Designed miniproteins, single chains, continued (4). Designs and how they scored, part 68

Each design is a single chain, and the fold is of that chain. pLDDT is the mean over its residues in the fold that is shown.

## One batch from the design tools (miniprotein)

Design m14359
Fold by ESMFold2-Fast:
Structure m14359 (fold): chain A 96 residues (1-96)
Amino acid sequence: MLTDEETFDAAVDISAAVARTLAKQGKIDEAIEFLERQLERARKLYPDHPAVARLYAELGSLYYKAGKTEQAKKYFDEALKIDPNNEYAKKVKEKL
């Protein structure tokens, strides 16, 4: 990753991995708080970047695991507005 945008993609991938690890440990609320902070920063830098759609989709998955289905659906809708081809968001939203 040599450009700021490529570095941003890598940072989002790392953020998603950290959040998934926290969720796997049962720390779903910590995972949500962590990703919400990453999403806020990402939206200010590259609001329409596909990596931002990925952060929305990961948050949607975490809210669904927390039993907050309506919030999960909202986050998946935001992901698909930015990246309509986000296969992860499409696949998880179909199961809601």
Scores: mean pLDDT 80

Design m14360
Fold by ESMFold2-Fast:
Order: sequence, then structure tokens, then C-alpha cells
Structure m14360 (fold): chain A 83 residues (1-83)
Amino acid sequence: GVKEAQELLERAREMLRKLGEYDPGLELVAASAIGTAKENGVEEASEAAIQAAVDAYRNATGSTGHRLSIAGSAAAKTVMDAI
């Protein structure tokens, strides 16, 4: 529901700010990764997934949209590897 989405987004923001990131697209990538990890019983993978997304985003070239796509893929892979 909306409240659950807001809670995931707030947690994502808190974790991203600790890494020095403020991009709204990264917030959505991180919130999605936390949600997927929680749904699959691997919440412990959330921090690693967000770190992987941030690292991939910073190392990617091209448009912001392309960099966010690479970040999302890195986060998803990290969660899937924990399942």
C-alpha cells in the first residue's frame, strides 16, 4: 500500500544519504531493492544491494537514465544472489 511504499522510500533515502547520494532515481532503485529483499526473506541483502547500485551508478557512463538502469540491475543481482 501507499504507507508501505513511503516507508521503503524513507529507508532508502536514509541509507543513500549515508553514502552521499540524493538522486530521486536512485531513491526509487534503492526502495525497490529493499522491497524485493523483504518480499523474498533476504532483508540482510538490502545494504549490499544499495551499495552495489551506488557503485554501479558512479562507475557507469552515459545519461542519468542509463546509469539508473545499470544501478537497478546491480541491486537486483545482489538481491537475487542472496535468495
Scores: mean pLDDT 84

Design m14361
Fold by ESMFold2-Fast:
Structure m14361 (fold): chain A 81 residues (1-81)
Amino acid sequence: MAEEAIRRLEELVAEAGEAARAGDFKAAAEKLLEAARVAEEHREALAEYLAREEGLSREEAEEAVDRAIERLRALAEKAAA
């Protein structure tokens, strides 16, 4: 479950990067917002995965996921402007 969510997030972030390089900031923003949505839907599983892989506490992993979601949304807002 978490691994599939991570793969989807990596695909969406890569697609957003490609769109931004092409000058399509609207598409980049849409992909970043979808990535934030996927991260929110899988927040618990992603936090468990991060705790396991990075050696973080559960609390630290949850905060890291929340910060990643916030950053994705902020980048999408900036791209859409």
Scores: mean pLDDT 83

Design m14362
Fold by ESMFold2-Fast:
Structure m14362 (fold): chain A 60 residues (1-60)
Amino acid sequence: KKKETLEKKIEDLNKKLFELSQQYRAARAAGDWEAYREALDKLFEVSKEIARANKELKKA
C-alpha cells in the first residue's frame, strides 16, 4: 500500500517543518527579515507538501 510510504514522508516533512520553524523564529527575533522571509517560504513549501501527501493518503 502507498499508505506506509506517504506516512513516512509526512513524518519526515514534519521534522523539517520543526527545524524551519526554529529558523524563522530566530530570524524574526534578530530582525533579519531576509532570512525570515526565506525560512517562511521554505515553511510554506513544506506545508504544501504535507497537505499534498495527506490528500494522497485519503485516496489510498
Scores: mean pLDDT 79

Design m14363
Fold by ESMFold2-Fast:
Structure m14363 (fold): chain A 70 residues (1-70)
Amino acid sequence: DEEIEKLAEEALKTYEELTGIKLKSKEARDAIFKYLKEKIEENKENLKDIKEFVESNLDTLMEIAKKYEK
């Protein structure tokens, strides 16, 4: 779904903005993108604010990044 992928890309950019961390590894970026895409698909009724969505998932996103980044 093109709309879901676009929202996931926006959420990924929001994550990088909020944390000040740029994802360097393809594995970390892919893992975070997959997580965001799945959560957006599950919660599409409630996705009025991407920033709040990212903030509520921040700890999980940071754990994923840490797992795949050196």
Scores: mean pLDDT 77

Design m14364
Fold by ESMFold2-Fast:
Structure m14364 (fold): chain A 98 residues (1-98)
Amino acid sequence: AKEILDAWRKLARKTVLKLTLQPDGNLVVELLSGAKPESIWVQVDDLPPKRLDKEGKVVFPNVPAGKRRVRIAQGPVLLYDEDLDLKPGDEKVIEIEP
């Protein structure tokens, strides 16, 4: 049954990222599970895209609070493209289905 295989793929292969806007304006992106960290690219607004390091983290300095466009890609494939309302000290969790 296709549905059982799809459920296992969703549970075992979900890419989960946490975005934390620090009060100093640093946006910390952290991979919690799913993909190989160095396969993931993150872009905020018009800032240059950054790849996650081997520990699953990347930092964007001087990100203003408010609505920011966040894009997440794995290699050439765009996985996520949404406007997020970022507040200082808040955490946002993004779940990307396989």
Scores: mean pLDDT 78

Design m14365
Fold by ESMFold2-Fast:
Structure m14365 (fold): chain A 96 residues (1-96)
Amino acid sequence: SSERKLRGLIGMLERLLEKTENEASRERLERIIEEAKRMLEEGVSDEEVDKFEERIVKELKESEDPVLQRAAEILEEIDESFKRMEEAIEKIIKEK
């Protein structure tokens, strides 16, 4: 679960980096990607991945780059959508 979430986040950030022209924003994204890759190598807990994601969302929102700000909003929406999906699956299992 945590490994899959980190791999997904890395993939999204790498695609965002390809679309980002601002040098300071690119440096920020590269640092975040490297940190996520280190966490993936170290095999951190789900709680540590969640804390990392919350910190990254905050950092991207505080950026002056509107592309990074929008990326943070999309990450929050994806997280909420996943939570809703997990709750829906749990209800289906409990009804059988």
Scores: mean pLDDT 77

Design m14366
Fold by ESMFold2-Fast:
Structure m14366 (fold): chain A 96 residues (1-96)
Amino acid sequence: MKTEITITGLTDEEKERLIELANSIPGVKAELMEDGSVKITGELTGEQSALIAREALLAGADIKVKSPQGEIDIEGDLSGVEKAEIAREAILKGLN
């Protein structure tokens, strides 16, 4: 099943690190978009999606995950750790 993760609010260094992480997963493609967002697309497991989301949110980013099983959007005034825990729980519950 094809999953798409859109990430905004990262520094250039954080974007590079996250793209490298995503491209290390077989069947996954990460692209830097013209608007400065990072788009990750591929056959991701729930655990792989949760790991990518956690890294982005801990770096202070906002994320949007689209999968065949649903869509989640995580942004706002919560700490990066709180956002990452919410994302992990939601993704693993929805995508397993």
Scores: mean pLDDT 72

Design m14367
Fold by ESMFold2-Fast:
Structure m14367 (fold): chain A 90 residues (1-90)
Amino acid sequence: SEKKVEEQIKLIEEEKEKIKESIKERAKKYNIPQEKLDEILKFLEEKTEELKKEIQANPDITDEEFAEKVKKIKDEIEEKLLKEINETLE
C-alpha cells in the first residue's frame, strides 16, 4: 500500500530527527570532536536514506521487519557514539 510506505517514510524521518538531536546532545556532553560528530551524522543520514529506498522498492515489508531494520540503525549509531565517548573518557 502506498499509504503504508508513506507512513513508514514519515516514521523514519521522525526517528532520524530524534536520533540526530540525541547524538548532538551527547556529543556536547562528552566533548566529541566535530569531525567525529559529522561522521556519525553522515552515517545516520546514509542509513536512513538506504532504508527509505529499500521500503519504496519492497512495499510488502512486514511491520516486524521494518522495526528490526530501524533497530539495527539505532544499535549501529549507539555503538559509534559509545566508541567516541570511551575515546574521550580514556
Scores: mean pLDDT 84

Design m14368
Fold by ESMFold2-Fast:
Structure m14368 (fold): chain A 92 residues (1-92)
Amino acid sequence: EVEELYKELESLDEEELKEKLRELLLKILEIQAKKRKPSEEEVEEAKKKIDELVEEVAVSKENLIKAILGLELLLKGHSAEEVDELLKKIEE
C-alpha cells in the first residue's frame, strides 16, 4: 500500500532520501537506455540534470518523500494520473 511506503520514507533522514531519489532517477535513465542506447555525452548531461533535480527537490523532506513516492509508483507501472490520485489519498 502507498501509505506503508510513505511511512517507510518518513522514517529516513534527508540525506537518505536524497540518495534514494538519485538512485530512482538513475534507474529510470538505465531503463530508457535499454530502449535507445544514449551517447556518452547524453549520459553525462542526464546525470548532471539528475543532480540538479535532486537539489531542487531537496527544499524540504516532504518534497523529497513525494518525489520518491511518485517515481516508485511510476516504476511499478502506474500512470501519471493514477500516481496523482494515490498521492492525494496519502495527504488525507
Scores: mean pLDDT 72

Design m14369
Fold by ESMFold2-Fast:
Structure m14369 (fold): chain A 77 residues (1-77)
Amino acid sequence: SAAQEKVQGALDAFAEIHKVPKVEIPADYTGNLANIPSDLPAELRSMLYIIRSVELSHGLPVDGVADEATREALRAL
């Protein structure tokens, strides 16, 4: 879905910026960054919480869009 693609884009941007392995979202995750399921792997949940917190703290929409503003905010971590 479009929501899954947006969240995957943010995860890919995080991995690229911080030079860590890419993590893929499971097919059953809806891509709702505002509601992160507790049954996701702990490492994936941690990355999603970081992305969500970055978007919230910089006044960006909590949508996982890996636009230039989100990428710049992720670089500041």
Scores: mean pLDDT 71

Design m14370
Fold by ESMFold2-Fast:
Structure m14370 (fold): chain A 60 residues (1-60)
Amino acid sequence: DLEEAAKIINEKLEEKRSLSKEELEKLARDNGISKGTVNKLLKSGTIQLNEKSGKYILPI
């Protein structure tokens, strides 16, 4: 579920401020979130890649 996946990832990003690719992939695996769902969240702008740090962050 896209909405539940967004909630899980956003809560972790609020806690940790950013996630590496490896941390995001582990979080997705541990919570049954598919790579396709993660890609949909990136395309929608629900999460963003910070190009300067190479880490995933919440928009804003």
Scores: mean pLDDT 80

Design m14371
Fold by ESMFold2-Fast:
Structure m14371 (fold): chain A 57 residues (1-57)
Amino acid sequence: PLVTQTPEQDARNLEIIRRTNKALEEIDKNGLPEEEQWKKVDEINRELAAEARAWAA
């Protein structure tokens, strides 16, 4: 629903999604404990939020 911005911003959002999916697959592949997986997911979410804000600015 945030696609009201330029097509370039939409393309960047899709790229972020792809990178996130790849990172999540690597976490699963490593077989980390559930608590470690949550920590990695939180890190990814913080990075995504920072990138989204930077590209929106």
Scores: mean pLDDT 69

Design m14372
Fold by ESMFold2-Fast:
Structure m14372 (fold): chain A 88 residues (1-88)
Amino acid sequence: EDELIERARKAVKEGNWEEVFKLLQEAIEQGKDNVEVRIFMLLPLEKQEEAIERGLLSPKAIEFYEGVKEGIALLPVGIDKAIEENKK
């Protein structure tokens, strides 16, 4: 779709994480929040965490990530709690 997303997909296939991080920065500089989020989602979990720790994301992308993490993480926690109660 966007050139930055195409370049990010290629970099992910090549394992070139520094190029992906650079493309995140370019998306931020261009004000393309949607493109930034899409590039971020192409990263494996370890590299997503690295990008967050290095401060490579815009505030909007951080809000999106926290929203997804909150919605997904709450379901497994609820299931684990119910299983633990049934074991007692």
Scores: mean pLDDT 69

Design m14373
Fold by ESMFold2-Fast:
Parts: structure tokens; sequence; C-alpha cells
Structure m14373 (fold): chain A 68 residues (1-68)
């Protein structure tokens, strides 16, 4: 089964729920959740996790990504 990583742009809504239900932001978790603060951070972490064979799930709306 392919491992999943979740990305959000703040501690609200879906991002907060995923942090609480999937074991927080621990990068060693089976389904880690990251709170992103910049578009550069999003691009770097996406490349890193995709290179490890993870499925990247962006829980940030397109409008929120445009604000990074």
Amino acid sequence: MKKTVYFGTGLSGITTDLILTNGGTDENADSPVFVLTSLEEYEELTKYYESKGYEVVDVTSQSNLDRL
C-alpha cells in the first residue's frame, strides 16, 4: 500500500483535523501531516516525498497556495 503525506497552509479546518487524527506532523508517521508556510516549502517537500514513493495529498485549496 502506498504511503500518503498531507499538506496544509495553517492550523484550521481539515489541516487541524488531519494533524489530530493521523499522529501529528511527525515525518516518521505512516501518514505525516505538514503545515506549510511558503510555496517554496510546498515544492521542496512535494519533490522529496514523491521521490520516496509517497502519494502527496494537498488539503490546501488552490486559493490558499496562491497566498504563500
Scores: mean pLDDT 59

Design m14374
Fold by ESMFold2-Fast:
Structure m14374 (fold): chain A 63 residues (1-63)
Amino acid sequence: LKEKAQASVESMVDAAMEKAESAPDLTARIAKAARQAAKMGVISQEFADRAEAAYKAAKEKAA
């Protein structure tokens, strides 16, 4: 059950991050949500770290 839910959430976050690449504020929200989901055991911590890295990259590009 958890494995199937985890894969679905990770897929949705990946799709959202692709669309949010040009919007640092949106990538910040996605990264925060991913960290909370990882803390709750819904997604992997590695995926949350990846979302945080994407947010930092978007922020640097916008600066």
Scores: mean pLDDT 69

Design m14375
Fold by ESMFold2-Fast:
Structure m14375 (fold): chain A 100 residues (1-100)
Amino acid sequence: MKELLELNLKEVERLLELVLDIEALKAEMEAEKDRGKRLALGTMVLGIEIFIREKEEELKKKGLEKSLEEYAEELLEELKKSKPEEFIKMSMEIAAKVLI
């Protein structure tokens, strides 16, 4: 009956992947020596951050007063506790995506 988090698990999982992609892009931007490429990476990061912020605002409008980070952390802890194999699989898939 109160499973708004469960209903949105796949969406949160996807948003978490975007958050990790941003951190990877920020790391790449810090290592980039070309000003033009650094600016392009910064623009991509900004665009994705705006998208994540809009999704977080949608969650708040649905009566979820938690941040996207808190929402993702709660779901990850539940997943780790209830389905450790799925948690490992998801973590490996995300790591493969952001590890270059």
Scores: mean pLDDT 65

Design m14376
Fold by ESMFold2-Fast:
Structure m14376 (fold): chain A 80 residues (1-80)
Amino acid sequence: SSEEIQKLVEELLKTADELAKAVYKAKKTGKESDKKKAQELLKKMLDLVNKLKSLLPEDEFNKILKEVEKHFQETMAKLE
């Protein structure tokens, strides 16, 4: 449904932001707990991507994926 797709996209963008911050923190601290949090967020992101891929035509999925990748890169750049 349209509502389910919107919710997944919003959660994917939020998870991408959290992942970028968690990866940065893990690199900075070297702590095992911070590395585990980054790994958990990566797994969540992959699950959301796979679910979204099952719900959308390939062209629409690819557009959203590019937007998520851009958002992740912009968040990482801001942390440097």
Scores: mean pLDDT 85

Design m14377
Fold by ESMFold2-Fast:
Structure m14377 (fold): chain A 62 residues (1-62)
Amino acid sequence: MKKEVEEVEGPDGSTGKITRYEDGTVEIEYSYFVDGERKTRKETRAYDENAVRGIDRPPIPV
């Protein structure tokens, strides 16, 4: 049992961190720059499997 963490970096040096929990809860934390200062925003969303949109991000081919 584990949480899934995905980290991304934007073209301007901004960063994003997405944490998916096994209960379907998703935490999104992203940092960005405004006028040279780092700002951070964090959101929590509950996943509803009855409203699946089929976002398939294929795994990196082996």
Scores: mean pLDDT 60

Design m14378
Fold by ESMFold2-Fast:
Structure m14378 (fold): chain A 61 residues (1-61)
Amino acid sequence: DEAVAEAIIQLLEDAGKPDLAEKAREAYRTHGVDEAIKLAAEGLGISPERLREIAEKVAQA
């Protein structure tokens, strides 16, 4: 879960969305990884399931 959250934050920063990355970090700290995924996915315009798949691959690469 932590590695997935870190991968999401890195993906948001790499996408040029540092404000969204900061919001995702706070969501993870207060509500956990599922909330961070939902918030980040909404901001990127993709499904939470799709973002989780991408983040899991990035975390293991």
Scores: mean pLDDT 80

Design m14379
Fold by ESMFold2-Fast:
Structure m14379 (fold): chain A 61 residues (1-61)
Amino acid sequence: HMLSREEALALADLAVDLAIQHRWDPAEALAGLRATLARVTSPELAEEVVAYAEERLRARS
């Protein structure tokens, strides 16, 4: 099943919230998100969504 952009962004929001809650290393959290997205999204959408998650982690750290 391929995620829509809205679904992929929701997954990124969840991943960011978990990383903040558990004080995960941002690089490891983003690598995990990228690996998950590679299985369920296009490469272009995966990079866009990871960039979104990176900005959210930067703003919330």
Scores: mean pLDDT 81

Design m14380
Fold by ESMFold2-Fast:
Structure m14380 (fold): chain A 68 residues (1-68)
Amino acid sequence: MLVDFVRKLVEALRELGVPLEEIQRVLDAIAGAKTVDEVVKAVRETASQLDPETREKILEAIERALKD
């Protein structure tokens, strides 16, 4: 469930062309998350600190992971 959501999120980040370093940063930010809601909050907070283009891609990845 949580592991499956994180896998879908990483797949979406790769498909959208988010650099490996930024994907790694997202994974570090969610390492302590215990629920999908906690992952979404941590990822959104991380994205808010990045450039607008990368932020949009990360937010789109969240939407794709939630819809699948």
Scores: mean pLDDT 81

Design m14381
Fold by ESMFold2-Fast:
Structure m14381 (fold): chain A 81 residues (1-81)
Amino acid sequence: MEKAREAIREAAERLKEKYPELQGAVDSAVATAEEGLRQGKPELAAIRALFVLLSEAVDQGKIDLGPEAARELLRAFEEAL
């Protein structure tokens, strides 16, 4: 659990470095993922985090960047699990 959370946080820092305009969306997605891991529902957490990231990217007018960031976050989540 701790190692998975650390991997997700490290991926989030890399994503915020690469996509600074999505910093808020990435932070919201990480919070959602950490909550799901805490509840013992990692797959559901990954899906919800992906939805939050994409939804906030759309709201910010960054629809083309959201999918790229979401793929990187999903890969990190899969590697952490």
Scores: mean pLDDT 72

Design m14382
Fold by ESMFold2-Fast:
Structure m14382 (fold): chain A 87 residues (1-87)
Amino acid sequence: MASKIIRRAAELVREAAKTGDEFLLGVAHLAVSVVYTTSKNEGNEKIAELAEKALDVIDRYAAGQITPDEAVRELEKIAEEIEKIEK
């Protein structure tokens, strides 16, 4: 489920912030990129849009534009919106 992948990305961002392990941030970005590509190819436009928003959140965090707590909150909100679509 796409929502579980976005929730896992939020966990990885939180752990990367706690440990300084940038590899975890790369794993989160790759996982969400797969959700975006798969959803776009399947015609799931709403999930693709939400996954693209999740990528932007990860990128803004990586660039130092938002705090870890802000990034995690935004990713969790995106996961909830995807979960509503998935039922």
Scores: mean pLDDT 85

Design m14383
Fold by ESMFold2-Fast:
Structure m14383 (fold): chain A 95 residues (1-95)
Amino acid sequence: SSVLEQLREKLEELQKLVDNGVDPLSDEMVKLFQEFQKLYQQVLDLLESANISDEDQLRLGELMIKYDEYFYVQNNYKLALDYARELIDLAEEAL
């Protein structure tokens, strides 16, 4: 599968686990988030090289900022993954 398909699969798995109340700081979840973050960075690199529209670039930047805010500052993993979903939806349309 493509890196984008792999990122989508990891998002679906993480959202399901978070929604079921699995501890985001457990060893299993930390490993899944690390795998997700590596795929996430690869997709961001693909979007940079793809010359996406100025409108999509602006939206991508907004979604990245919201993901980082909710994930790293607020520790709101559910909302962070919701913003990651919007970013992946944009990437699937743009790539």
Scores: mean pLDDT 89

Design m14384
Fold by ESMFold2-Fast:
Structure m14384 (fold): chain A 62 residues (1-62)
Amino acid sequence: SAYDLLKGKIGGGPLIGSAASAIQAEFDSGKSLEEMLSNVSIPGLSKNDIRTGYEILKEVYG
């Protein structure tokens, strides 16, 4: 799952489940990295965390 791939690799702290779910939903919808950076806003999740999540999902699924 995206949670298993992203836990310990990105921020989000106690919201890591929500962060992983949001990143996966945007990726599964065919959103670009730029769209994901615009659409995902979660406390404790940096833009670099979103880039890291995108790259991990792209390597595994893309």
Scores: mean pLDDT 79

Design m14385
Fold by ESMFold2-Fast:
Structure m14385 (fold): chain A 100 residues (1-100)
Amino acid sequence: SALEEEVLRFLRGIITYLESLAADPRLSPELRELLREAAERLQKILDDLKAGKISVEEALQRAIEILEEVRRALLEAGDTPSAQAIAEAIEAAREMLEKV
């Protein structure tokens, strides 16, 4: 469906963004590891959605939970611009969830 294709593009985009943040040497090693693990968790959601193992609704709900964890960690680290980018991604995911 058009919504599934939109969700797949969203997940690919946010995974790439988190991988980019995880490569930033200005962030603590602990924060970089959290971001890498979040990207891996989102990749599994992407793979499970593509394989038809989970619904679009379940994929979005799980992605939102992971992104809320990431936003909290970024705020605790004082990275307000990155936390804001994740907050915008969460709102985009919530808007897609309303279309399910």
Scores: mean pLDDT 92

Design m14386
Fold by ESMFold2-Fast:
Structure m14386 (fold): chain A 93 residues (1-93)
Amino acid sequence: MKKVLIVEASTSKEAEELAKELAEKLRKEGYDVKVVSLKEYNGDGSEFRLAIEKAVEEFKPDKVIAVGEPERAKAVADYFESKGIPAEAIPIE
């Protein structure tokens, strides 16, 4: 079963709702999905980065989907692409 990591790179309600919808859709398609949210860390980017790194080590995703503000979502996707993990950025607004 392929594993997808969803990175919610925003504290906005819209990014939260989209990440949840994507997770539910992918799970229905037979993917194993883990979600890491910036909101869980009160917007602390350093704690959020550590949580993402831990998720990669423990979950070992085949693909990453970054959801959030365009600059943040792109930065997350570019980071994973640089590590050889396919990544997609979905900008909110």
Scores: mean pLDDT 80

Design m14387
Fold by ESMFold2-Fast:
Structure m14387 (fold): chain A 84 residues (1-84)
Amino acid sequence: MVERALRALERIEEAIKEMTELLLNEDYEGYKKKLEELDAEVRPDAPAVERALKEGNPEVLKAVERVEELLKKQRQQLAQKRAE
């Protein structure tokens, strides 16, 4: 179901933004909890996302690219913040 894949990716986007804010505020416990919740919630839907991508669904492809971009930015901000 494309809707399921898109909803999972939307949840990941929201979670990454929340997690980035937690990390910037040095709330590492909140970050860890959010990461565990996200993984448990969306991991079962990962095969559905991959299937939709293999079928050439442009909406899912675009959403996956957006998620990866946000995750990359989060990693960069985290590295910069920790370097102080």
Scores: mean pLDDT 78

Design m14388
Fold by ESMFold2-Fast:
Order: C-alpha cells, then structure tokens, then sequence
Structure m14388 (fold): chain A 59 residues (1-59)
C-alpha cells in the first residue's frame, strides 16, 4: 500500500476530508474510493476489537 494511499485512508477515518482528498490525489486515487476503503477499514477494526474483547473474556 502506498504511503499516500495509507495517509488518505487514515485522514478519511479521522474525518479530515480535506487532507484525505490531498493525499488521495497524490496517490492517484479517486476520492470516493478512499472514502469507501476508510469505511471498510473502520468497520473491520471495530469488528476486530469486539472479537478481541470476546476472546479476552473467555480467558
């Protein structure tokens, strides 16, 4: 994953849309694609945290 692509997604997750757009342009990505990927990453991270808590509770 490109550093610029990673930064675009991270800023989008943080709600920093202006910065996310700038990094998306540096990476040559469509801004809509960055927003979609940021949403998927956010959901995956939340599911992962929930799963980790469930595993810890079983220990």
Amino acid sequence: MDAAESQAILHAIQGRLDDARRYAEQAGLDFDTVLERAEKVRRAAEVGRQASREIAAQR
Scores: mean pLDDT 74

Design m14389
Fold by ESMFold2-Fast:
Structure m14389 (fold): chain A 99 residues (1-99)
Amino acid sequence: SSVIDLVENNDEETLRRLYAEVAERARELARAEPDPARRRRLLAYAELYEALANDELEKERAKEIFRELGLDEETAEKLAELLLAFQNKDAEKMRKLIE
């Protein structure tokens, strides 16, 4: 709920900074990850959160990434919608998708 609270308080700079930090940390972990499958997942998270930090996330691209990671169509769509809700600062939709 802390991220949702930031959205509700319109603290856009803090949210973008957090997304950018998550993306960079995922890239750091990917560089140190010897397992190609785990490395691919970390790079996918980096791509998604970098797009969120730049307000550039597209639902179809997010779905493709989640599907490539082995998630089913329904789960991929739900997670893509959740990330888009973060990008659009839709706190009510975020609560419905994660709770």
Scores: mean pLDDT 76

Design m14390
Fold by ESMFold2-Fast:
Structure m14390 (fold): chain A 65 residues (1-65)
Amino acid sequence: EIEELQRQAERALELAKQNERNAEMAKEADPDFAKAAVKTNQDSAEYYKRKAEELQARAEELLAS
């Protein structure tokens, strides 16, 4: 379970990084669409960062048991 939580957290961080890259690409590819695309990708990145943090905290709690 602990290893699974750690893998899920790492995957969530990877998704956060991907969304951050997507936001940067959106800024360059289409200025008229950029505001909406940037916001959506930044919101997704923030969501996955929070999820990764929660999963890591849970893994640490189980390790302390």
Scores: mean pLDDT 78

Design m14391
Fold by ESMFold2-Fast:
Structure m14391 (fold): chain A 85 residues (1-85)
Amino acid sequence: VSKELLLRAIALILRAIGLKIEVELDKSIPEEKKKEALELCDKAIELCRKVLTEDLSDEEAEALLKEAEELLEKARKIIKEAKAA
């Protein structure tokens, strides 16, 4: 895996952790929506950990990182919609 992809994986893990902290501290978000967002963040972290710990090709790493980014986008949308309700 290229250095650039490893750095992207680290950046996504930090972003996911930040979102988990935001969700845990926000008392206005319903518990059901908190749980959904946290599960998506945890899955994104798992995919990024595979990029960091497994001997993957750059193509395989890029695919996992794209999936992780999509999961974090879904988590952000859930939180935004929950706050708007």
Scores: mean pLDDT 83

Design m14392
Fold by ESMFold2-Fast:
Structure m14392 (fold): chain A 82 residues (1-82)
Amino acid sequence: GEKLTLTGVSQRDGTLVLRDAAGNVVGTASAAAVALAGKYGGNVAFTKKDGTVEKAEVLGLEGDILRVGGTATVTLEIVGPL
């Protein structure tokens, strides 16, 4: 599937806002789900800017997203529709 390298910033509500290298929001995911999938493997629900929900594998996670305002580099691979 498509591979994306994104910057994530954790919000107060537990949402991880994901931005591309240009700073554009490309989607959101659950910060807790991304953190678990980054450690143990697995997929997460990735909600695109248009509201479409995709299944994505977390291939890499570098940083701390379990705190409000926490940041990380997140590498995702889109594996199909959810």
Scores: mean pLDDT 86

Design m14393
Fold by ESMFold2-Fast:
Structure m14393 (fold): chain A 103 residues (1-103)
Amino acid sequence: DELVLQAKAIAEGTKRLADYLAKTTDLSDLAKRVSDEAERAIKALEAGDLEAAAEALERAVRAARELLKKAKETGSATDEQIEGVEKLLKAGEELARRLREAA
């Protein structure tokens, strides 16, 4: 399924970016939350549980939005890192919606 492959790729990308932000910013707690929810989404997709995958991706998006807000307020992330998070937020929101429709 192309949707599942696309969702897994976005979840994996989200986890990698969150892990990078945890090492390079002082927002490690929020970044870890994003990473943990992305990992839950990956595991749910691998199990074929599209509803659980959508829920985990929705939680990852909410945590990433909070991380983005704090990164902008504190100046603890580069413009490139901020742009990366914004792109993943848009992709994550769209894919969570499509996963719920497919479930």
Scores: mean pLDDT 79

Design m14394
Fold by ESMFold2-Fast:
Structure m14394 (fold): chain A 64 residues (1-64)
Amino acid sequence: LSPEVKAAIDRLQKEFGLTPEQALEALRRLAEKYGLSVEEVARMITRPEAKPEDLELLEDLISL
């Protein structure tokens, strides 16, 4: 896994209490939903100022 994907997994664990496996699956589902790569979704989540708008992606995971 790339460093960006690993950082995104860590963030999802801290923000939502997900396991690494659940976090990786969540990234894959978001990538397919938005037609992006897993690495692009990971970059969106790991941005240092990506709080309000990135929560939109994370809420989408919970509602799916």
Scores: mean pLDDT 70

